# Designed miniproteins, single chains, continued (3), part 58

Each design is a single chain, and the fold is of that chain. pLDDT is the mean over its residues in the fold that is shown.

## One batch from the design tools (miniprotein)

Design m10004
Fold by ESMFold2-Fast:
Structure m10004 (fold): chain A 117 residues (1-117)
Amino acid sequence: VEPGEVELAKKELEEAEKKGLAEVKFDGNTATITVSDDEELQKGVKLALKALEEEGLADVKVDGNTFTITARDTELARRTGFSSTEALLREKAPEASEEAIRIVAAALTLGIAALFG
């Protein structure tokens, strides 16, 4: 992951927290995303996370409005950053809101950065 992609990801999560959209916590390459009671945002996050799991970038767990994403230790993940994840999610999860796409892309990018530096 390029250093600029990591800073973009951090900024997006900070903005989401300031807007009360989501809270994200990290434990190594695992992000725990707690989404607000916005049903459309929760749906968008689920769709985006499913797309990442289907593409082999992450393992996903769902527990109500709390989503756990663990970045996979793969060559594909190593080459993946914030901007490429946004592009992939817009293609594979077009029903997801821009806010959902940015939150999920940021969480994955920081998880990948924790794996690879």
Scores: mean pLDDT 81

Design m10005
Fold by ESMFold2-Fast:
Structure m10005 (fold): chain A 74 residues (1-74)
Amino acid sequence: MNKELLTTQALVAALFGNFDGALDNLKKIKGDPRVEKAIKVVEEAKKQASTIPTDEERIELGAKTAREVAKLLE
C-alpha cells in the first residue's frame, strides 16, 4: 500500500469522524514528519470528539480535522 492511498483513506476516515481509522492509516506511513504532525492532529480531534454531545458538532470536527491533515500532507 502506497503513501498516497494511505493518505486518502486517512482523510476519508477523518471526514466521517472515524479517527481510529484515520490513525491506523497514518501510522502505516513511517518516516515523514508531516505525517507525525497529522497523527497528533487526529489524536487531539479524537480526544475532543469524546466531549462533544451533538452529532452535528462531531461532523464539523471531522471535516475540520480532514482539512488540517490534508493541509499538512500537501
Scores: mean pLDDT 79

Design m10006
Fold by ESMFold2-Fast:
Structure m10006 (fold): chain A 65 residues (1-65)
Amino acid sequence: GAMEERARREILERMRALGEKVLAENPEAKVEITVEDGRTVTLKITIGDEVKELSLSVDEYLAEL
């Protein structure tokens, strides 16, 4: 629905902003953003041997509203 599409867009914008901030501070970092089943957005950041993953679902985002 329209609310789920808006939530997904807002989550993607948040994840992109976080990724850009990481890249600005760590130019050698690898940043990947994936969307699973259109419901879960995952930001994966790799810096050398360290891997960090942040995930937020549309359902979780809407529950906070």
Scores: mean pLDDT 81

Design m10007
Fold by ESMFold2-Fast:
Structure m10007 (fold): chain A 70 residues (1-70)
Amino acid sequence: AAAERARRVEAARAELEATRKRADQLLETGKKVAESQNKIDKKVGDDLLAAVEAHTREEVARAEARLAAL
């Protein structure tokens, strides 16, 4: 029913917002860790940051896809 869809949309929007906030926090932490690692091994720091960016981007994309499917 339309009311059920509206509740799913609101839940999906809240999940997307929470996912974006979590992604932002992980990216900020990842940048700080990568900066520390770059003082020892720049490639390790760059690879770590790239992995965090890829992970957070995928999580946000999945949340956006769930919202778009509603």
Scores: mean pLDDT 83

Design m10008
Fold by ESMFold2-Fast:
Parts: structure tokens; sequence; C-alpha cells
Structure m10008 (fold): chain A 91 residues (1-91)
């Protein structure tokens, strides 16, 4: 893949991930707990947003990941918090 095509693919994927994250968050049933997969999706979205220079979208994904952390087991929370801190340091 050429660098230009790779960048366009990353931007397209970011838009898809942002849409999926928004739909997941808004359509969660009342009392539904976030899953490790939800947090992983948010963190991948943040990483992609940072790579494409969209720091506002990266911050939004990081904020969504942080909001989901309390629903996860403590050991998983610690691992995800470390990933969040590493991504936040790149903003």
Amino acid sequence: LSPEIEEDIKKALLLIMKSVADIAQKNAPEGAKATEQDVNLYLKGAELAIETGDYATAQAFIDAARAALPDLPPDVQAKMQKRIDELEAKL
C-alpha cells in the first residue's frame, strides 16, 4: 500500500469506529455494563485518531474508555488504565 492510500484507509476506518462507538454507547440498554471489547474499541479509535492527527476525536475516545472502566473487573481496569495513560501522553 502507498502511504497516501494507507492514510485514507486510516481516516475512513476512524469514521467507521467513531460511528460504531457512538451507536454502542447510545443504544446500550439501561443498566447495561460496558465490556472489555467496548473499551478496546474506544482505545483503538483513540490510537487511530492520534495517528491521523485528529486529537479532538482521540480525546473523545479516551473519555469514553475512562467512562467504561468502572464496569470492568479490577485487573482489567488496571490494564486498560495503563493503555489510556499511554495514549493520553501522546495528546
Scores: mean pLDDT 76

Design m10009
Fold by ESMFold2-Fast:
Structure m10009 (fold): chain A 67 residues (1-67)
Amino acid sequence: GMIEELKKRLREAVELAEKGELEKAAELITQMANELGRPEAGKRAAELALKGEGDKAGVLLYIESTS
């Protein structure tokens, strides 16, 4: 379902951030947030990913998509 796909893509974004691919992690998070209709949450989450805080970025986007 949507939640399972979201978790998978969030895991991919976190893994990209852990590898130091911060720009790719931020881009993936921004794309997901836009698809969910949450562009403002995407901007905040992308900023966290660029700081290397991929876990926090993933949690923020997950909360916005499941609330």
Scores: mean pLDDT 75

Design m10010
Fold by ESMFold2-Fast:
Structure m10010 (fold): chain A 61 residues (1-61)
Amino acid sequence: SRSTALTARAELTRHVEELLAQGRREEAIAFLERVLKDARAKGIEDVARVAEELLREVRSL
């Protein structure tokens, strides 16, 4: 995909899934919280939304 949002979703999902496969749930949460904070600081709404969605999913595990 050429969309920055779609590329970000794929990359974030892949990294989070790799961490979860290793049992590193707390690190996955910390990673997503940093991404969310950075995206909000830069005004990148699409990336912030993806990070929020993934955080909700990981926290429900």
Scores: mean pLDDT 82

Design m10011
Fold by ESMFold2-Fast:
Structure m10011 (fold): chain A 83 residues (1-83)
Amino acid sequence: SEIERLAQAGSEGVTNALKAAEYIKQPDKLEEAKEYGEKSAEHAKLNRGAAVLSAGIFEKVAPKSEVAKEYAEKLRKIAEELE
């Protein structure tokens, strides 16, 4: 169903954002952080709630990471486009 599809996209969007934020804390794992950040953004394109929550996750660590700033802004724009 469409509800199940949107719920799955929401869950995966947020889960990948949390994983990316975990890798951002590791100095040698920025490539992995970018990979999971990108996965979060792709899933968030299907669910505005996930885009907003994921942007918030990256915004929390953005002052200490350029990767987090990049994905916070990308997810914020996705949320704006979905309205």
Scores: mean pLDDT 84

Design m10012
Fold by ESMFold2-Fast:
Structure m10012 (fold): chain A 63 residues (1-63)
Amino acid sequence: MAEERYQKLLEEELKKVDAGIVTDDIIERIKYAAEQLAFIDPSKVEEAKRILEYVEKKKKEAE
């Protein structure tokens, strides 16, 4: 149940990033959701790192 909530939050915020909407609030929410998912499931630590790298790249492209 908690995992589903964080996964949904991550997916919704990533949709905004994919649409070119990159704000500090969106990045912070993505980071929070990814960190919570990695805490619940340590096998997702590498996926969380890749997501954060992707968002950082999108932030640079949005400028």
Scores: mean pLDDT 79

Design m10013
Fold by ESMFold2-Fast:
Structure m10013 (fold): chain A 68 residues (1-68)
Amino acid sequence: SMEENLKKAIELIDELAKEAEKLKDGEKAHKLRLERGPEISKLAEGLSEEQGEEVQEAVAKLAEAANS
């Protein structure tokens, strides 16, 4: 379902943020994001505009954390 895909996308983004923080290496964190990005995109394809916005906001927070 779309609701389940939204939950999975948000959970994946949260786990990626935690993994990036543990790596403490910007190059490895960037590679992790590139490798897992397509998976997030696939989960988001079936979502409504409103749900897609929530995913985009979570991705933006992940990007901000990686740059901080």
Scores: mean pLDDT 74

Design m10014
Fold by ESMFold2-Fast:
Structure m10014 (fold): chain A 73 residues (1-73)
Amino acid sequence: SFEELVERAIKEMEAEGGLGPEEAELLRMAVEGAPREEVAERAAAIAEAAGLPASAGRRAADRLLAEVEKLRA
């Protein structure tokens, strides 16, 4: 399935050091169909912890969710 292919890719990228645990968490949430608001809130918290505005995290979450939807279509 699409979810199985993405999970395999996430694990491979994590093993190679190309994907951090926070990025992996957001991607898994989006692929598993978590509510947009939940993904956006988590991304905002990650952004704020990194010294970025919460709005930057929310925009990143919106882009991620849109890309996941395109891949499912």
Scores: mean pLDDT 73

Design m10015
Fold by ESMFold2-Fast:
Structure m10015 (fold): chain A 67 residues (1-67)
Amino acid sequence: KEKVETLIERFREALRAGDWAAAEQALDEILNSPEVTKEDLERVIELAREYGNPSLAARAEVALKKL
């Protein structure tokens, strides 16, 4: 959905900038969204791995297993 898509774009921009605090904040907002889907979390995991943050990828993987 539109709001989750906006949060995922914020997450991508934070990762691109190396701003871990902003990336963690965007991830927290994604994980707390009632509208987050399995596909959204798979995309977040791919982005975190692409930009070399295995900790953020692991957090998204734990959330994915609970969907």
Scores: mean pLDDT 83

Design m10016
Fold by ESMFold2-Fast:
Structure m10016 (fold): chain A 85 residues (1-85)
Amino acid sequence: MVDEAAQNIGQLSDLTSDDPVMQQLVNTVAVGVSTAVQNQDYDSVGQLSQLLDQAVQYLQQGNTSQALQLLQQASQLAQQVVQQS
């Protein structure tokens, strides 16, 4: 789970390098994943990892609009994790 989330974040950072908005969302999610792991909140890590995996798949298929929606959802969850810490 943790390894999957970290790998997906790395892939998303590479895939979104030309989009500063998506890069900021990926950075927000990375902070959220780190915070969830530190708090042993593996449920949130699992949810974030699943959203990131789907975002990677959509970007690889060229569907940037679906990937953006998934990254926005993941960012919102990540912000909630950070705020509840």
Scores: mean pLDDT 81

Design m10017
Fold by ESMFold2-Fast:
Structure m10017 (fold): chain A 84 residues (1-84)
Amino acid sequence: MAAEEERRRRAREVLRRLLAELREAIANNGQTLLNALREALAQNGQPTVQTPQQARDLLLEQMRRSALAAGYLTEAEFRAMVAE
């Protein structure tokens, strides 16, 4: 039904907005984001990240896995959104 398509479109729009916010956060406050992520990774016993770029890549990978698992978009659509 049209309602299901509309829900998926809204979910993808929210994801695009989150990706835009992430890009802005990295550009304007990458060190703060890096420090926060390093603390979160340390609390979970996971390998740390050294640069804002590594932090961005890790967050993008988590967003990709979550969005694909939820069925909101395909791998190709996610890659296109990241390239915007």
Scores: mean pLDDT 72

Design m10018
Fold by ESMFold2-Fast:
Structure m10018 (fold): chain A 98 residues (1-98)
Amino acid sequence: SMEKVVKMAKDLREPLRRLIAAQSLEEMKKAYDEILEVAYKWDEELGLKLSPEQLKAEKAALYATLEAIWADPAALAAFRAALQRLLATAEAIIKQAE
């Protein structure tokens, strides 16, 4: 429902801002963990029950991806640009619902 989408957008806003602003790989991983916590919360609320093994495997794969992105300045710039677009979309969803 649209109400659930708006709530999810609100929950993602601060973690996305922290991920974009991250100045180290450690900060990036911490901000990403916050996004995963939001995703796990919404997975439960939406009834999309992923197994603990699947969640662990996904987190490991995503961490490896973050490390690869951090090591590549062009990939990091593209990743931050994509995150800025996601943040703008979240802000637009929230604004339209207010």
Scores: mean pLDDT 79

Design m10019
Fold by ESMFold2-Fast:
Structure m10019 (fold): chain A 89 residues (1-89)
Amino acid sequence: PEDLLERAKKAYEEGNYTEAVFLYELVIRLDPDSEYAAEALDMLGKIYYDNGHKEKAAEYFEQAAKIYRDKVGNLEKAEEMLKKAEEAR
């Protein structure tokens, strides 16, 4: 999962958003309740927000918040994600 996140980040940095989205979705599919999945959801939220899909972005941020809260136990990250979701709407 971590190596896939690094590859997704590289694709994003290069402006290859189609590949970045694919790789982030793959991270989520392989390990859906992990901190890696939460990071991938955060990045998908950003990509969708920047592409004008604000409601979908908010949904991704809310999903990331749930993982941080319920699976990882990181309440600060969960609050950060919820703030991003509110600001995306």
Scores: mean pLDDT 86

Design m10020
Fold by ESMFold2-Fast:
Structure m10020 (fold): chain A 94 residues (1-94)
Amino acid sequence: SDEEKVLELLEELLKLVESMDVPESWKELMRKLFEEIKEAIKNKDYEKAKELADKFGVLAVILGSSVSEEVEKKVIEIVKEIAKYMDKILEKEK
């Protein structure tokens, strides 16, 4: 499903953030946001899931850019895919 694809991409992005040399407080925030997105999807609150996923993506790009250009580029590609699948979910719910 598109929901499963979003969760897979978010988990991939979270694993990438976990591998970054960034403060533990940011990793804890990203883990919390991931759990909140999973709950929103489970509850079919796709508007909330979209808002939280957008926040997750913005934070991941900021963190990636603090590490290297190559990591930032990889983060941006995953974030674009997440946005694509979230848009598909929202179009189905309209």
Scores: mean pLDDT 86

Design m10021
Fold by ESMFold2-Fast:
Structure m10021 (fold): chain A 68 residues (1-68)
Amino acid sequence: EKKKIIEGLKERVKYTGENLVELGYSKEAAEKLEKEMIEYIEENGDKLSLDELEEELQKIAEKIVEEA
């Protein structure tokens, strides 16, 4: 069950990257966001609660968007 939720979260990250490009952010920023968020999910998905994982992913997204 948690594995399916994690896979869904990874798909959501890819969708977020596509949306960033449509909003006028660079392809490089979108790719960086997707890479860092997916790496975090793969490393920590089994170690953290879903709420904790989502909070950390939000922080990654905010940092990358601020730099873009």
Scores: mean pLDDT 77

Design m10022
Fold by ESMFold2-Fast:
Structure m10022 (fold): chain A 100 residues (1-100)
Amino acid sequence: MEEAIELLKKAQELAIKAAEVSRPVDPRAYTLARQAAGALSLAIEAVEKGNVDAAIKRTEQALELLDEAIRVAEQSGNDEAVKLFREAKELVEKALEILK
């Protein structure tokens, strides 16, 4: 579980950075990035408390939010945000594989 926590923390950092680069370009991508970071924070807390079912649900919620954020950022042409969201998504997918 330590590896899952590390992956989720790194994904959260990338989501926060994606929010910062999205804010001047696309308020929807900014909002989705903030929501994804929040879901990842709750997933980390659930893992630390040993609540695997809650951790999986929160991690899956973060994936859905990141997928929507990628779509929105691609439409706005924010290539830097797209790259950060895709990197965050890859880490979240790896964390989910460990949790399941």
Scores: mean pLDDT 88

Design m10023
Fold by ESMFold2-Fast:
Structure m10023 (fold): chain A 68 residues (1-68)
Amino acid sequence: SNKPVPGVKLSETAKKLLKLLQSLSRPLSVRELSEITGYSQSTVSRALKELYKAGLVERTADGRYIAV
């Protein structure tokens, strides 16, 4: 359902991943983000899901994420 979000509450992990994606300005996979940040792939996946729901990242056809 297309309900507006009342304000995007991001985890600290999601904020760090967003900052990294913005700084690099290129698509990154869950594995690449995991290797750069030291977080597990499951932690990265959860944070990317938060960013995607917030409209702050897009998914590429090859399964990577890029900052909007």
Scores: mean pLDDT 80

Design m10024
Fold by ESMFold2-Fast:
Structure m10024 (fold): chain A 65 residues (1-65)
Amino acid sequence: GASEIREAQARIEEAQKELKEEMERLRKLDKEGASPSEIAKEIGDVLRAIGDQIEAELRLKKALG
C-alpha cells in the first residue's frame, strides 16, 4: 500500500545518501594520493553502498507490484 511505498522510498533516499558519502570519500582519497590498500578498501565500501541501493530499489519495485 501507500505506507509501504513511502517506507521503501525513504530507504532508497537513505541508500543514495550513503553512496554519495562513500563516493566523496573515494574521490578525496584519490586526490590526496592515498595508498593502494586505502583506495581498494574505499572501493569495497562504494560497491557495498551500490548493492544496498539496488536492494532498496528492488524492494520498492516489489511494493509497487
Scores: mean pLDDT 84

Design m10025
Fold by ESMFold2-Fast:
Structure m10025 (fold): chain A 75 residues (1-75)
Amino acid sequence: EELDEEITEGVIDIAAAVIAVTTQRKYGLSEEERQRLADRAREILTKAYKEGGIESLPQALREATAWAEREAERL
């Protein structure tokens, strides 16, 4: 159980970082803006995992990515 949580946390960290980096490159964001996107994406993914388990992650990834792109358009 602990091991599964550690693996899932690692996957969430990587996913949040990838979302933030790809959004930064696409929209020309600063390093600070990238970090804020990564932090929020991680929160979205973590909440989904806590509430719906691993099965909720694909939908949460789509939502986090869409949120990041909308946020980047405001910056």
Scores: mean pLDDT 81

Design m10026
Fold by ESMFold2-Fast:
Structure m10026 (fold): chain A 99 residues (1-99)
Amino acid sequence: ELEKKRENLRKAEEGISALRQAMDEAVALAQKESPEHAERVRRAGDEAIELVKKAFLDPEKAVDYFTQAAEVALRLGREGSPVVREAARRIMQTIADLL
């Protein structure tokens, strides 16, 4: 039980860190293509990170929060640029790895 709780906390911290890193990289690359796309990636990333944080704070609603975060990533992917699509893919993969 204690080991499982420690593992879950570590996974949460690693997952949020990975998601933040993926978003920072995507924002930097999108900035070179379009300032507007960079701003969209940043806003979507911030929203997804906050939803993932809520999922770890409220396990009973975790599936709903992870679903909302995935929906944010899917919406971001609709932009169609290679960088934005890669950002959306990494967000979805990071969320999946946390389930």
Scores: mean pLDDT 74

Design m10027
Fold by ESMFold2-Fast:
Structure m10027 (fold): chain A 55 residues (1-55)
Amino acid sequence: DGVAKLQDALIEASLAGESVEATLARMRELLERYYDPSDESLNRARAELERGEAA
């Protein structure tokens, strides 16, 4: 499940003490790898990431 893989990667990034920029880049890469246009959860996660960077 793409969402579960994203959560696991975020937990690992937090434990490793990665910067915000590195975490955002990793999340974008994971969304591209596990992205399914029909998966609303992944679409929403992508939109939230882009909003966070734009703000």
Scores: mean pLDDT 65

Design m10028
Fold by ESMFold2-Fast:
Structure m10028 (fold): chain A 92 residues (1-92)
Amino acid sequence: MLELDRNMSKEELLKLLEELKEKLLELAEKEPELRELYLKMAEAVELVIKQAKENPELSTEQILKALLLLAKELGEAYKNNKPFEVKPVEVP
């Protein structure tokens, strides 16, 4: 809903995702009760980074969509105490 004059580049997005992954791994060490959740979040972020690097045709919007879908699925699994498996997101 916000139109910004500046678009985030894929390189800037990937750098932000790497920083997010590092922060999640740090939180996994500091919060043992939530360790498994933070590790799964870091795994999901790493998968999105890998897919973006291996598929240069993916737009920044598609990368963000993949991340948001994984975050939503992980959040629902955690809320419902269901196991969550990190799998590649297929883009049509």
Scores: mean pLDDT 72

Design m10029
Fold by ESMFold2-Fast:
Structure m10029 (fold): chain A 74 residues (1-74)
Amino acid sequence: MPSEREKALVLATLEAVAAAELAEIADPAQRQRFAERSKELLAEAGRRLDAGEPPAVVLERAYQELGRIYAELS
């Protein structure tokens, strides 16, 4: 099981990446869609960590998905 610290670090890292990507989206409607989708992605990452998935695997998958969402909306 991931520790509470490991879960917090993964989620904080994903929040920081999402915030940086959000800041680069110029269109307000696309920015809002990114914010909504990234929030759902972070909630899913949290659930995966709570289910005992390895933190490194959860981080890698969520990071790749954030990049995909950004590419669709930018």
Scores: mean pLDDT 84

Design m10030
Fold by ESMFold2-Fast:
Structure m10030 (fold): chain A 109 residues (1-109)
Amino acid sequence: MLEALVEAFGEEYRDILEEVFKFAKENNLSKEDAVALAAAYIYLRDEEEGKPLDRDKFIETLRKLAEQLGLDVEKVLKRFNELVLRYRSAPEPLSWEEFKELAVEIAKK
């Protein structure tokens, strides 16, 4: 799983991806929730860094990745979109730690 996400999104995100999967295991999150959290973080970071972002291309990459990993594609996309929307709707910018806790909250609904 980790290597597939590194291949899809970039080697620069390896440490964050390792942290996400460790956090997911410790909090009993599904693989879909872990992948959605990782993708949402990368998307928001790339957006904030001013990198050229094609949202449709990013969503297509995420869909193909979820299919390759044998995951519930619609669950991954739903969780990804909810995380991005909740981050943008927060009264103040969420820290990485707060964003991970938000992923746990969303997964436990």
Scores: mean pLDDT 81

Design m10031
Fold by ESMFold2-Fast:
Structure m10031 (fold): chain A 68 residues (1-68)
Amino acid sequence: EELEKKIKEVNKKITEQLEKDVRAAFGRPDETLGEILERPLTDEERAKLSEIRKKYNEQLKKEVEKIK
């Protein structure tokens, strides 16, 4: 139970950082992650999102393993 709560907390922190990185990489000023995902993404934006997501998935795995 506490482990699951810790995993959710870590996931939230990593997700928030991911959202900031996505907005910084190809979001418009004041554009939310939801707004970015609702519009058609260019091939470059899609590739950048994939790179950011892959990086954060690896970081998430390391943080989860450390908690466990």
Scores: mean pLDDT 72

Design m10032
Fold by ESMFold2-Fast:
Structure m10032 (fold): chain A 61 residues (1-61)
Amino acid sequence: MRLSVDEVVERVLALVEEGKEARAAGDEKRLQEIDDEIRRLLGTLSEEEFAAVVERLRAAL
């Protein structure tokens, strides 16, 4: 699935929040799945798109 920068940012932010809950619950399997999905999403981006996503994530986190 091809996502826009805005869609990637929204999806990563949602996954980061889910990851915080998984860490608090000690759910290692879910945490790994979330981390893998974030890495996969970021890996689909061009260099320019990656820079834009990182900048927006820094502002939001």
Scores: mean pLDDT 78

Design m10033
Fold by ESMFold2-Fast:
Structure m10033 (fold): chain A 65 residues (1-65)
Amino acid sequence: MIEEVSAALQAMALAVEAPSVEVGKITGNTITIYYDPKDEKGRRAAEEIKKLLEEKGLKAELVEK
């Protein structure tokens, strides 16, 4: 839905403040979030982005890079 797409774009903008985190595009109804497991700040940012997307009704996956 339009609201879900808007939430994904906002999550991508939020990731700019966490340079170790990368937000992928929507594939089906799932968004992939890449993070460095050794960067604790990036890991927390990825978890917050995942929570935001899931609260908006999207599926999100965390993937180590």
Scores: mean pLDDT 67

Design m10034
Fold by ESMFold2-Fast:
Structure m10034 (fold): chain A 66 residues (1-66)
Amino acid sequence: MKIEPITEEEAQRLLDEGKVLVLDSPELEKAREAIQAGNFDEARKLMEEIKELKVRAVTPEELRAA
């Protein structure tokens, strides 16, 4: 599994702006949808297939809506 890094300085700047850092990938997003649908076997398989994670900055409101 590879994580696309951001610098500590960039992360601190985003946190100072009141944003939250989350890990995101197409597989993780699909796994979340599968969990909400009650398909835990599909979610687990998708999590095992995650090869790249992207760090994304979101507002606390977006995090609560997701």
Scores: mean pLDDT 68

Design m10035
Fold by ESMFold2-Fast:
Structure m10035 (fold): chain A 88 residues (1-88)
Amino acid sequence: SLREEIQRLYAQEMEAIKQGDYELAGQLMRERGALLARYYESLGIAVPKSVEDLFRQAAEAYAQGDVSRGASLYTAAQIELIGHEFDE
């Protein structure tokens, strides 16, 4: 399922960060962001461009080794996406 694949990518992302492979972590975050978008679309929620841009910026920050900025941008994307989940 999409949920299981999202969880798998999250686990791989955390392992990459633990190993200091921020380039791989950034790639995995981009993939997980795309799957999260598909999951929310399956609920009838259109993912806004701003959320996609935040996920991309988070992945770029991770690829540059800026884990703190990457985590903050990812959190912002997640909050934005959840906000749209409650809109009819």
Scores: mean pLDDT 74

Design m10036
Fold by ESMFold2-Fast:
Structure m10036 (fold): chain A 68 residues (1-68)
Amino acid sequence: SAAEIEKKLKEAEELYKKALVALGNGDYATAEKLLAQAVELLSEVDPEKAKQVEALFKEIKAEIERLR
């Protein structure tokens, strides 16, 4: 339903926000876990949107490795 889609999108957004906070604190392990969970939720709702977020996740992972 539309309500289930909205709920999962909000959950993914909150996971993404928490991941950004973890990145700001240098907690890369937590950030990677939270980003992976956000992508997983989106893949269940909108595969096309999930691909877009997965691309951003891969860029963020590459940046994390560069900063290590």
Scores: mean pLDDT 76

Design m10037
Fold by ESMFold2-Fast:
Structure m10037 (fold): chain A 108 residues (1-108)
Amino acid sequence: SAADRAREIAESLEVPEEATKEQLIKAMNYISEETGIGKEALALELANLAGMLKVKGVLPEMYSLENPTLEDMAELLSERPKEGARVILTYAELEGVDVEKVRKILEE
């Protein structure tokens, strides 16, 4: 299933431990530009992915957001930066975005 594939990717990824809110926003903007997915749609898809990974036991409990902006998502994901980076990198891999470029953004 799509959920099992997302879990498999998330568990296999090396993730930076100290990504800032600003780095998370920059990474999300990069993914939006590379995929052509609008920022509002991307925020919703990231919220759905985070919820899915939480149900699969990959992530701890996180606040549920309705109609999040990218800034709302960056704030939420920055509360647990290692887990936030995992969500972003998992989404990048699922959408065929260059994971290593996204990782560099999260480390710069």
Scores: mean pLDDT 82

Design m10038
Fold by ESMFold2-Fast:
Structure m10038 (fold): chain A 91 residues (1-91)
Amino acid sequence: MEEIKKIIDEFIEKAKTVKSFTDLLNVLQEFDEKIWEMTSSDEEKIQKLKEAIKYLNERIEKETGFVKSALKYALNVLKLEIKRLEERLKA
C-alpha cells in the first residue's frame, strides 16, 4: 500500500503543476509507467491497487477542475491494471 500511495501522491503533486497539454501527457505517462513497474506478486498487486482506488475516490471528491480530471484518469489506469492482472492469474 505505501508504494502505490506514494505513486498516487506524486501524481497529484505533479498534476497540480501542469501548465501545458504536453506536460499533462508526460505526467500521465510517468504515472502509467510507475504502476506497470511495481514489483509485487500479481495477487498482492491487485490487493494494493484496490486499496489505491479507495484512496483515489476520496481524493476525487475533494478536488476540482483539472486535478479532478487527472484523478479520474488515474482511476481508469488502476482499474485497467487490475483487469490485466486478473486475466493473467486466470491463465
Scores: mean pLDDT 73

